# Designed miniproteins, single chains, continued (4): the designs that were tried, part 69

Each design is a single chain, and the fold is of that chain. pLDDT is the mean over its residues in the fold that is shown.

## One batch from the design tools (miniprotein)

Design m14377
Fold by ESMFold2-Fast:
Structure m14377 (fold): chain A 75 residues (1-75)
Amino acid sequence: DDSKESMEKRLKLLIEHLELPPDDQERLKELLEKILNTPDEKEKEILRLEMGLIIAEQLEDEEKVELIRKALEKL
């Protein structure tokens, strides 16, 4: 099942598997829902970068955080 709803459920389970703080998990799930429901390509890119930034910051991936921050500043 490759439906949009099936993909959303799978991605939400992956977010939960990251064992992030509940507030960060909720925010990532909200960003995911926005990405899946937004038709605007540029807004999807911004939302994906914001989602990636939250994950990278929680994983202490300094290189990834810096790359995502620079990408967001250019948008």
Scores: mean pLDDT 75

Design m14378
Fold by ESMFold2-Fast:
Structure m14378 (fold): chain A 67 residues (1-67)
Amino acid sequence: VQLTPGQKAALRAKLQDANLDRQTFLAMSPEAAAALFKHDTSDDADYLGRLLLLRPSEREEILAQVL
């Protein structure tokens, strides 16, 4: 899965705001990872939340695009 520049920026900002390192983020449940974006109103945040919930096996590939 390839993230857009906006989606990469949204994910980077969320990880920094929540003070989440790579290991902590990868150890989260799909529901917990998706919940990071539940109060955000952007299309990028909605897409990321759905992607993290529905495609948990791709989380490491997703994270590699922003770290």
Scores: mean pLDDT 83

Design m14379
Fold by ESMFold2-Fast:
Structure m14379 (fold): chain A 88 residues (1-88)
Amino acid sequence: EEEELEIKIEQLEEKNKEEPSAETYYTIGELYEKLERYEEAIEYYKKALELSKDPEKRKELLLKISELYEKLKDYEKAEKYREEAEKI
């Protein structure tokens, strides 16, 4: 249900104001992706990437961002994020 997902996003965004975390940003990104709001999903995955220290998780996030840019038909950005993932 869209309303249910939006409420959950709002609650997580409020929590994140107090304790920003890669995990919370990632979860918000997943919820936006489920809503097919890919630009917002990318924004939150980028925030998760900035806070992520684990190379494997960073690579996963870079590939996820690349995939979402492909869904948006932004092939130039999709390729850039894929190349960054390959460097890890």
Scores: mean pLDDT 83

Design m14380
Fold by ESMFold2-Fast:
Structure m14380 (fold): chain A 77 residues (1-77)
Amino acid sequence: AYVATVEGDPRLEPIAQAIAAALDAGAYLSDLTFETGGLRVEMKVSKDAAGNPVVELTAWDAATGAPVGRATVKAAA
């Protein structure tokens, strides 16, 4: 199972949960910048020591450009 941890803006929570669900379904993810729900989100994908994907999200408010939060999605221990 994959777990999402969100720090900051609650608009990141459904985004991080959707990524966790996609990884649980075996989706392949890569680095991507996108806009959704009034946020600009940068997604970076790396691998842990076991080869499982680790997804890091950084978010900015799309209207102001202000940084608003971060999220991490990784395999549960």
Scores: mean pLDDT 86

Design m14381
Fold by ESMFold2-Fast:
Structure m14381 (fold): chain A 84 residues (1-84)
Amino acid sequence: MEKERKIYEILLEAAREEARAAAEAGELAPEEAEAAAERAAERLHAFIMSLSDEEAIEVARRLAANPDASPALRRAAREIAELL
């Protein structure tokens, strides 16, 4: 339970950083940023919770090493891999 909650919190923090950056870049309305972050975190959390711990670690490691992923997502992926 606590581990699942911690994963969600990590994903939500990263999603908020991405939504804020998108709003600053004019890609997203500032008033939509929080809702967009929550939707992204919920989708990613559901996906990770559908995987085995081994599969989740592999996905997280690949995301952490992906140069096309945002710094926020790479940080979140590293934290999740360490938690699992």
Scores: mean pLDDT 81

Design m14382
Fold by ESMFold2-Fast:
Structure m14382 (fold): chain A 58 residues (1-58)
Amino acid sequence: MSTEEIYEKILEMIKEISESTGSPEKDLAEQIVRWLEKDPSVPEEDKKAIKEKLEKWI
């Protein structure tokens, strides 16, 4: 899966969770960034690229 595909999946999940829970998308993006940093299965290059994209929401 490409970095772009992973990012699109994350955005879709943020939107769905925000709509279902009423949580701000910014707060969800911040939580996902924290989770992503702790996940050893994701390559560091992909973590950096996804974090840079999500930081616009934080």
Scores: mean pLDDT 73

Design m14383
Fold by ESMFold2-Fast:
Structure m14383 (fold): chain A 62 residues (1-62)
Amino acid sequence: MGLADVIAYLKSLPPEKQKELEKKFGVSKSEIIDALRREIAGESLLPDKVAAAAYYLAQQMQ
């Protein structure tokens, strides 16, 4: 499962669930999406909070 699938899943969540995720990891939805897109492009080091959020989302998709 790729990072693009994680972005798609995050975008498919209801706004209330997106807010819960933002509160849980201390990052905004837009910060997660931007950082994951940059990582896919090979342009940046993925921040720890975003990496944790992405891992959590990947686990929820399984």
Scores: mean pLDDT 78

Design m14384
Fold by ESMFold2-Fast:
Structure m14384 (fold): chain A 90 residues (1-90)
Amino acid sequence: SIAEEMRKLAEEADRLAEAGIDEEKVRELLAKLLAIVVEWAVLHGELTEEELALLSPEVLEEMEKIRKEHSKEEIEEGARALLEYDREKL
């Protein structure tokens, strides 16, 4: 499921960051994780065009992929899984 996929990406990003290895891969994983949360926020009217303009090109590209590859229901499932993961880690 997308929830399992997103949780796995978050765990991998944390693992690599804690180990101090592969900064580039950590950046790529974080862009994907941020993209699904931001896309979820857009679907719920939580973000303005001005706030979207502050996002990096990498995040915007991942958001486009998410919109193309996943349904609104899948995006919500993935974003909720990440928010739950962050809550557990904090």
Scores: mean pLDDT 76

Design m14385
Fold by ESMFold2-Fast:
Structure m14385 (fold): chain A 84 residues (1-84)
Amino acid sequence: DPFSEEDYEAAMGRMLASVIYLALKTLPEEKAKEEIPEIKNMLLSIKNEVARREAARTLVELMDSDPSLADFTELKDFLRSLAA
């Protein structure tokens, strides 16, 4: 079976990361920075460890690939610790 429960949880994490990334990219920088506490709370509320880790890993990878988000060091540091 190519789709395990872990594969679905990982996919859910990646989907959430993509939605958050799109929001951060489309909002003005000041407004995006105001959302950091809510993003942290959202990620910490994910009970499934695979989904939470994949969400954090995918989001920081997307942010690292985008120069417009380079100054989001607080969120990136949080994501690296959560992905570890």
Scores: mean pLDDT 84

Design m14386
Fold by ESMFold2-Fast:
Structure m14386 (fold): chain A 78 residues (1-78)
Amino acid sequence: TAALEARAAALAAEAEANLKKGLEAKAAGDEATAAEHYIKALDNVAELARVLAELGRISEAELAEGLAALAAKKAALA
């Protein structure tokens, strides 16, 4: 639906914004704040993947694999 496409675009924008904030924090030497924003970006990407699966853009198998990979990256940052 148009609403799901808009939600996907918003989640992609949030992920980019959180990545930018993480990079800015890292440049400032604030590793804890950088990790927090990277984790938020990964959460945005996970939700984007769920929306893309609902739109039929990715399969349920691709969603499951992608979510597992994102969870592993998030665990490595914690």
Scores: mean pLDDT 86

Design m14387
Fold by ESMFold2-Fast:
Structure m14387 (fold): chain A 75 residues (1-75)
Amino acid sequence: SLDDLLEQFREELEEVVRESLENGESLEAGEKRMQELVNKFGKELEEKGLATPEVERRVVRAYVEAADRLRAALA
């Protein structure tokens, strides 16, 4: 379902935070990986006809929250 896809996307973003800390990755590398996930998920949503303003707001919120955690963790 859409909710399952969004939850999986959130988990993938949190995985980037965890792996960046474990592997001693730079903030730049972590942000690049997050951008790649956003682009990949955006394409999937477009292909499935699920790219609505409501879904876009949920994607942006998930990204912002995860990116904020990444920046705080690697500061």
Scores: mean pLDDT 84

Design m14388
Fold by ESMFold2-Fast:
Structure m14388 (fold): chain A 88 residues (1-88)
Amino acid sequence: MIAHAFDKSKENAEKAAEAAKEALKKLGIEAKIETHTAPTDEEAGRLALKLAGEDHKKFLKEHPEEVKEVHEEVGKAGAKASIYFSYE
């Protein structure tokens, strides 16, 4: 599994990725973390569809509690980046 962190700021994307990695580790999920910078929310959404696509939707359906925990930990870290999930 890969967790993709997207933000306009590389620093914010990296901060979100670190928070997501720690949250997933606490949940017993082994995931690779990748960071992406996008100048707009539209561009971030386009890239997320390319990288995660249907995998993200499937992961949200199968692991809603885990997704919620990741988003809460990213928020606590002060990061506002979007997190998307894909299967390897």
Scores: mean pLDDT 78

Design m14389
Fold by ESMFold2-Fast:
Structure m14389 (fold): chain A 94 residues (1-94)
Amino acid sequence: SIDEILSEIEAILREVLDEETAEELFARLKEVVKEMQKVLSEEEVERILKSALDFLKSVAEQHPDDPELVARAFRALLDLLRQDIAEIKEEQKK
């Protein structure tokens, strides 16, 4: 479920990053998810979130001593998702 995947992402963010950065990134992720749910099916949102979880796990595993790199990589992913959602919204208006 979407909620289960979000809980797993939150757990990894809180384990790897400082509390303030984890809270910020998880809040941004929840905002992105709400925007995705407006333009994508539940199955598509779940698939994207599973990919985001796998990406976060991979980056954290490869860079266990570099939380700043993990945070930057996840921010970049969220920025890409936000751009993709904006493009989908514009296409749906046309």
Scores: mean pLDDT 85

Design m14390
Fold by ESMFold2-Fast:
Structure m14390 (fold): chain A 72 residues (1-72)
Amino acid sequence: EAIERIKKLMEEGVSLPVAGAIVLEEAGKAKLEDFKEMIKEQIELLKANLSEKTKKLLPILEEMLKQVEEHI
């Protein structure tokens, strides 16, 4: 999944903007709207089940959503 791909890239030391750009290129422009909806769903799921670990992911997903919206 796109979000899991970005997480893996970030774990390997890739910054969020670069990881996002790689995944967006892989997804293709025609699928950006689907990717946007996936990010929104993940944000809602994290908000429903917040833990100390998932709290750190929320601002990352919000930044990803912002980047995707800039390309739609």
Scores: mean pLDDT 70

Design m14391
Fold by ESMFold2-Fast:
Structure m14391 (fold): chain A 76 residues (1-76)
Amino acid sequence: EIQEKVLAGAEKALASVDQAARQLPSAQAELDRARQYVDQGRKDAESIPGEEGVEKFKEYLGRALEEAGRAAALAS
């Protein structure tokens, strides 16, 4: 349940970033990397049971948000 809520939040955040990407084609490479980090974190959370899997997912989510931030900076 907690993992599902965290994953749903990450997917919602990425949906917002994807909406921005429609207006920022030049930033799509950075956004693609952000999506890859979220996908990898999801796979790791599914493979590693318990809190350790959630911790690993949070690490990848943090990297994805950093990459999305770089994409947003390119829009400035």
Scores: mean pLDDT 65

Design m14392
Fold by ESMFold2-Fast:
Structure m14392 (fold): chain A 107 residues (1-107)
Amino acid sequence: AESQIRKLTSEFIKKHFGESAAQNVEEQLPKLAERLKKDKKEAERLAEFLKENTSDEELKKKIDELLKKGDYFSLVAIKAVLIAGFVNDKEEEGLKVAKEIADISLS
């Protein structure tokens, strides 16, 4: 699952922001996930941030499920694609990719 999520996130970033941005995301995803694994309050704050920055009720529910599962890698990947979608005026595409990430993790 993590390999699929990494690839899906990287390809989305590469398509809209180029190869250098995709490389930075690939390097940061595991570092940020490790940080969250060691700090439950940071993980909870990330989940709240993501829920506050989406209107999609299904994604909000899946974010809570990922937090309970301890899948911090997927939470960071969802953050990356939602922010990238917002910045590039591709919010709908970013939301679709975020949902795909959650579905891969929770399947």
Scores: mean pLDDT 85

Design m14393
Fold by ESMFold2-Fast:
Structure m14393 (fold): chain A 84 residues (1-84)
Amino acid sequence: SVEELFEKFKEKYEEPLFTFFLSFLQDEKTAREVVEKVLEEMYKEALKDPSILEEILNNASSSAKGAQLLEKLVKEEVTKALNE
């Protein structure tokens, strides 16, 4: 199910994403909020197309939709932090 795929995705990526954003933003609360936004968007897109989570969990190439979406969402949050 999408729920099981998403739980595996969170187990693998939530902590690394939090560590990345914490080191960049230097604020724990903001880093957690940004990670939650990235996770929520991945979940919403997975509800439309579960293969995005299946591909990224199977270590598919950087050209895989899931990997590209995650990179896009991370870059968007970094850009927002730099501009606001």
Scores: mean pLDDT 80

Design m14394
Fold by ESMFold2-Fast:
Structure m14394 (fold): chain A 80 residues (1-80)
Amino acid sequence: SEKEELLKKAKELLEKAKKLEQEAKDFYQEMVKLTSGDKGPVPEKYRPYNVQSTITVPEQKLKEAKQLEEEAKKLKAKAE
């Protein structure tokens, strides 16, 4: 029971980490398009950001993903 619960929680944390990694990649790609003079429509969620956000926002998301992955590893170790 407890072993199964630890494995389920670890799996959930890994899925959240993957989502954050994807969000970081998507954000970086969209910001590069916007800052390189792309004439496409600017999505509302990117309007408050500047060129520095192109690096800092993905870095924050990747750091969070890494923390979740490390927590998942600890839970898997407890589950054996």
Scores: mean pLDDT 78

Design m14395
Fold by ESMFold2-Fast:
Structure m14395 (fold): chain A 68 residues (1-68)
Amino acid sequence: MRGKEIQRLIDEAESQGIHKGAAASAIEMLEFGEDISGKRVVTPDGTVWSEEELKKAKELIEKLLKQE
């Protein structure tokens, strides 16, 4: 995805209550076909993305992508 499209998806997810970091991770999961179980839940800065938050972000991003 192009940077502008990624930013649009992140901003839309944030407007729906999804954290920007979780939205960005969900976009990567969808683009590279990674499972939630394969993702880091804790970042170096101590930010934690729960599997539930990643699932919600992934579902929302999938819906937005299907609308093109």
Scores: mean pLDDT 65

Design m14396
Fold by ESMFold2-Fast:
Structure m14396 (fold): chain A 64 residues (1-64)
Amino acid sequence: SQLRSKFIKDLEVALNEVQDPADRQQLEQFLEQAKDPSTPLSELIKLNEQAGVIVLKEAVFRVT
């Protein structure tokens, strides 16, 4: 699925944007789950939403 490939790519980009070891470990777990072909599209959406929150939290923490 084109949409599945995009979600996986977005998670890879998120992993490259965070430097905190705990956040990186969590994103690596999300990426592994996203690469599982049995993972439903609804779960991929949730993983990407959670990854987005982590990226924003990291960005805000570094600026403030």
Scores: mean pLDDT 80

Design m14397
Fold by ESMFold2-Fast:
Structure m14397 (fold): chain A 98 residues (1-98)
Amino acid sequence: MEEEKKKLLEELEKESKELTEYYMKANPEHKEKVLEAQKIGPIAGALLALMLDDPEKAKEFSENLRRGYSGEDSVESLRKALEIAKEGKEKMKEKVEK
């Protein structure tokens, strides 16, 4: 349980950082705004990147983060947030590599 949550948080931070980096490469015009958010933390950078690309996914990401940090279903909520971050990263990566 504790090990699963720790692993999910570490993966979420990594995927959020990568999402933010690919987002800035795909959308240079938003680089300054996203970089400023990333100074608060990699998850904050990822949230802003999602808000700018797909507001509906940003809402889902934010809600799952809130539940993950404060809820009783924290592991499941963090898994959903991680999945959204991974999907966002792959979408941005495809835009950069096309």
Scores: mean pLDDT 82

Design m14398
Fold by ESMFold2-Fast:
Structure m14398 (fold): chain A 87 residues (1-87)
Amino acid sequence: MIRLSERAKQFVLALQEAAGVAEVDGKLDEAAVEKIRRYLAATASNGDGVASAANLKELGERLGYPLSDEEARLVSEAIEKRVDVEV
């Protein structure tokens, strides 16, 4: 598991809820990641659906959980590799 700060964990849970993931528990399985990528495509300024650090920082500001560069990088890595977040 990738270990995140409390703020980054809360961001992942908020992102799962906003994306309509069935279980808001920090698990990043294929179904959860697919919903997150669709949400990113709809809401990120570049519309590419990629869980890049830049897109995640933009959403973090919007969802009320502003991420550092390192936090955004770790969340990006967790989503792209489908590694569960320790919450």
Scores: mean pLDDT 78

Design m14399
Fold by ESMFold2-Fast:
Structure m14399 (fold): chain A 69 residues (1-69)
Amino acid sequence: MIEPSQISQEALDRMIADLEEEAKKLKNPEVQERVRKLIEQAKASTDPAEQYELLLEARELINRERVEE
C-alpha cells in the first residue's frame, strides 16, 4: 500500500497528464470515455490517496485495452 504522505501533487499532476495522453491513443471510445471520467474524478478529489487510486484504475483500463491487441 502507498502511504498518502509519499504522493505529491506534482506526481499526481504528472500522472494525470500521462494518462490523458495515453487515453487519446485508445481506439475504443467506450474505454476512452471511462478513463476520462476517472481522470476527472481524480482531479475533483482533495485526497491524494483517493486521487492516486482513481488514476491507477484509469491506468489499469488503458493497459487491459492494449493487451487485447
Scores: mean pLDDT 76

Design m14400
Fold by ESMFold2-Fast:
Structure m14400 (fold): chain A 120 residues (1-120)
Amino acid sequence: MEEQRKKAIEKLLEWARERGGLPVAGYNEATGELRYAPPEDFERILEILKEAGATEMIDRVEQLRKEAREKYGADDEEVASIVVNFVLAEIAEHMGLPEAAEGYRRRIERIKADVKARKA
C-alpha cells in the first residue's frame, strides 16, 4: 500500500516535470475566483494512479468524484479541481510539507462549499 502510494506520487511528480509544473486549481486572491483545473488533468491523474496500482488513492479519487457529482451536482472542471488539490496534498505530505498539504485540503473544502452554495 505505502509503496504503491510512493510510486504514484513519483509518477505524478514526473508528469509535473514533463508539463513544466504541478497542476493548478486555486483561488485568485484579489477576485476570490477559482481557477479551475481542466478535465484532462483528472483523466491523467487517474491513469497515473492506475499505472502505479495505488488502489487506496484511486478509491479516494472516485469517492471525491461521486460525492461532488451526486451530492452537489459538480461539473467536470469542479471535480478535476477537487482531485487536483487532493493530489497536491498527497505530494506535499510526501515531501514533508504538512502546512502546504493542509492548505490544499482546505481548498478542497472551499471548492465543495462553493459548489454546494451555487446549487442551492
Scores: mean pLDDT 83

Design m14401
Fold by ESMFold2-Fast:
Structure m14401 (fold): chain A 74 residues (1-74)
Amino acid sequence: SLQAKIAELEALKARAEKATTDAEKTAILTEALVTMGAAPAVAEASARELVAQGFDPASIITTVITHLRQRLAE
């Protein structure tokens, strides 16, 4: 359910806030993208690209959670 995805993403956000290495950031963001329905290989490739570009996984996950909560409220 959408509620279950939000709960999983909130747990991943907490892990992302503690992540210090690019490998850990990539792993967490990959898991978040898979939770959102991406195929594992596509999620991993996208996560590596975003981390390489300097995007913060905690910020990305926060944005996704906000959008999902807004949709749930409708």
Scores: mean pLDDT 83

Design m14402
Fold by ESMFold2-Fast:
Structure m14402 (fold): chain A 89 residues (1-89)
Amino acid sequence: LEELLKSLDEKERELLELSLEAHEALIEGKTEEAVKLFEEVLENTPSLSEEEKKQFIENARKGAEYIKENMTEEQKEKARKWLEELRKL
């Protein structure tokens, strides 16, 4: 049981890192790369329905469009630095 929980923690950390990479790609305007990374995270989250996963991806694409239209390069740099700090945890 303890070994199974430790293995699960390692997988959860890998999914967290993958999620952070997806957010970095989203901020950089790499929408397709971000979507691919989010899809990988969602594929490993069986508690979500297929409809919920589809909605998440649609929201991620809308988020990318919003970032492109509304965020300045300075704001994107601040977001990148925040993600970098989160990765150090």
Scores: mean pLDDT 74

Design m14403
Fold by ESMFold2-Fast:
Structure m14403 (fold): chain A 61 residues (1-61)
Amino acid sequence: SLLEEFKAEVDRVLNDPSLSLGEAFAKVAELFQKYKPQLTPEQFAEFVRHFKELYDARLAA
């Protein structure tokens, strides 16, 4: 699905050790601009929950 594709791309960016935290977030912001108009409000809310989990994991690492 479009949501799963979006989540997979964000996962790839946030798990890239060659990117600083700031660079990773800039790339995620570009992905938000690309996918947000194509998502339902419910799909966007699910993504926000997923992103928070990834963000918390990245900060712990």
Scores: mean pLDDT 77

Design m14404
Fold by ESMFold2-Fast:
Structure m14404 (fold): chain A 61 residues (1-61)
Amino acid sequence: MSPEEREREELERYALRRMGEASSARDDATLDRLIAEVQRGYREKLSPAELRERLDEIMAA
């Protein structure tokens, strides 16, 4: 696996973990925001670092 593929894999695991946290907390609004941001990030070709920052902002709100 290339370094870029590994970074994407790590980001996917990170996103899933955050989504799991929101789901477990029954915070459907945060879960929906996390899902939407991941989809947007892939569509807009954001870097793993940029997408992670966006996910962290959602979790902090």
Scores: mean pLDDT 77

Design m14405
Fold by ESMFold2-Fast:
Structure m14405 (fold): chain A 99 residues (1-99)
Amino acid sequence: AALSAEEQAVRAEANAEARKKRPEFQAVVDAFERLLTPELRARLEEIERRGLEEKSREKTLELLRELAAASDPEVRAQLEKLLEFIEFEEELKKRVEEV
């Protein structure tokens, strides 16, 4: 095996946590897609473009939070849930990288 027993255990736990959250994440994505207007989609594409240009996940998250704050309450609620899942994925990735 290329990984230590500790690295294998951390990765297995992270994968198990991600699997448990997948149905909840998919439900949030599906709900958000129902709220997508052409204008909201264009704003999301611009945020993704700027995040790629700056090569900064933190900048992308900042812009997404600003979009949520400027959005209707229904769109805001779904964007905030999506942000929670993105932050959850980043925390899992960090735990795997720290081992």
Scores: mean pLDDT 74

Design m14406
Fold by ESMFold2-Fast:
Structure m14406 (fold): chain A 93 residues (1-93)
Amino acid sequence: MKEEEEKIKKISEELREMAEEARRLTLELASTDPSLTEEEARAGAEAAKEALLKVAEKAEEIYKEKGLEYLEEILEKTKEDIERARELVKALR
């Protein structure tokens, strides 16, 4: 209970760190897709980063409106998406 503010801060920090990784992984995956231009690949990577940074910046507002469990669910889903992207990158040669 008293630690909720600290948990929100940690979630926000983890989301910011994941934003950089999401951009990098998205760019690596897009760079191997022959249907995408370099500009489209870069735009997709930036969009992925922007989405996570926006959530991180609004973490306290999300907590106040939806609660800690909702914020934790966003973090967990983001971790799952990152792990899936890592596996896809490993499959590329």
Scores: mean pLDDT 80

Design m14407
Fold by ESMFold2-Fast:
Structure m14407 (fold): chain A 64 residues (1-64)
Amino acid sequence: MEHLEKAVALAREGRLGEALEEIGRAYEEDPDPVALTRAMAEIYRAQGREEEAEELLRGAEKNL
């Protein structure tokens, strides 16, 4: 499983700290702001934080 996919899976299991570590590794290895933003939004949704997920996606859209 790729780091971003693993991060989302970990977040859905309630292992948020490990999910964020995998996000950090993915960014360090191949910094892709779009992929990172998408993964972070899925992590927020997995935690029931849909407002934060939407705000993160809006920020990405505004910068485009």
Scores: mean pLDDT 73

Design m14408
Fold by ESMFold2-Fast:
Order: structure tokens, then sequence, then C-alpha cells
Structure m14408 (fold): chain A 94 residues (1-94)
């Protein structure tokens, strides 16, 4: 699945896409794109984007958002595509 994740980041670095139970967030994704893709508030999307911006390649963190009225905690991992562009994998930890 890592190959599919890397391929999605390479092809869609400015978008948010769902791959199975994970979200792939390109480094150029807007707060509006994140909010729409995850079904969260713009405020939560900005919070998520701020947390992502503090991570370095190979690092991981967590962020909690309200999704469909429920609090969800996502693991956030930075991965780098073949061109050195960072992307983020969000995995539901709940």
Amino acid sequence: IQDEVNKVILLDKGRVVKVGDRYIVGSGASSEEIAKALGISLSDAKKLKNEMSTLKPGESGTVTVTQNGERKTYGVKVITNENGIPGFVLTLLK
C-alpha cells in the first residue's frame, strides 16, 4: 500500500484523496479542500494544516477533529514522494 500512497501524492500533491481508510493530503492542499474531503469545519481543517506544517519528513503526530459530530483522532505521518515533495498520510486511530 506504500507504493499506492506514494503514487497518489505524486499525482495529486495539491489535493486530498481517500485511499481505503486513510487520507492522503498533498502539501499544497488548501484548508477548504481538507475540510470538504474530511467533512470537518474550516477551523478544524486550519488546525490540521498547522499541525502538518510543523512535521518533518519521517515524523508523525496526532490531531483531533470533529467529524460528523464525533471527535476523531488521526495519526499524521509525513512521507516524501520521489521528487522530494512532502505529503501527509492521515490514519484514523479510534
Scores: mean pLDDT 72

Design m14409
Fold by ESMFold2-Fast:
Structure m14409 (fold): chain A 103 residues (1-103)
Amino acid sequence: MEAERLREVTEGLRGLAEGHLEAARAGLPPAEVELPDEELRAAYEAGLADEAATEADVRALLARAEEELARGPDDVEAARRAALLAARATGVAAQLARKAAAA
């Protein structure tokens, strides 16, 4: 059940990251993101602060998250690592959308 919840969080964050990349292409600001988990928030903030990061970095982080999820449906630690990777990807995508909207 905990691994399943972390997998759901990972998929939700993947969707947010993709939404932020779409916002960046449209020149729109990113949607607001609320993360109650402190570790997920820290990962998101790290991605948001990564001013040199590109769309390729977002895709690489999401691919790594999918690799962690592929380790097994009951692997809580892998699901947690996937969620952290997806949170960081969402932060990078939000930073890209902010830059595009400011241009």
Scores: mean pLDDT 83

Design m14410
Fold by ESMFold2-Fast:
Structure m14410 (fold): chain A 98 residues (1-98)
Amino acid sequence: MDRQKILEMIGGLLRLIGIRLDIERLVAAARAAGDAATAAALEAIKAQVDAIYAQAVQLFKDYNAGKISIDDATAQIRALVDQADALLAQARALAAAA
């Protein structure tokens, strides 16, 4: 049981890294196209995802320090991944509209 939840937390952190990289690519594409307004809006979304990633890393550290249960850490990291996935969908829609 614990092993599966630890792997779920690690998977969540890896997913958040992937989302950050996907948004960085969208920012780079907007800048290359000379679309400063879209690039600025994508940078704002990236800042939100960076904050979510920092929270997820802190939850994993708090779990390893014994400050939070594995169930609470796993549930909160899952919620953060869901928030980041919604932000990635918003970023992709914004880039497609430009």
Scores: mean pLDDT 88

Design m14411
Fold by ESMFold2-Fast:
Structure m14411 (fold): chain A 63 residues (1-63)
Amino acid sequence: SKKQQIAQLLRQMIGAAMAGNVDAAEALTKQLVSLIDDPEEKKKAEALGKKLLAFARQVRAMD
C-alpha cells in the first residue's frame, strides 16, 4: 500500500507540474518525501520534486 501511495503521489506531482500548479506540486512533493524512510530514496524524491517545481514555474510563466 505504501508503494502504491508513492506511485499515486508521483502521478499527481507530474500532473500538477504539467498544469503549472506550483503550490500543488510543492505540497505533493512534501507528502511524498514524508512517506519515504530511506535517506537515498528521500534525496531522489527531493531532487525530482525540485525539477518538477522548476517545470511547473515554466508552465505557469507561459500563461
Scores: mean pLDDT 85

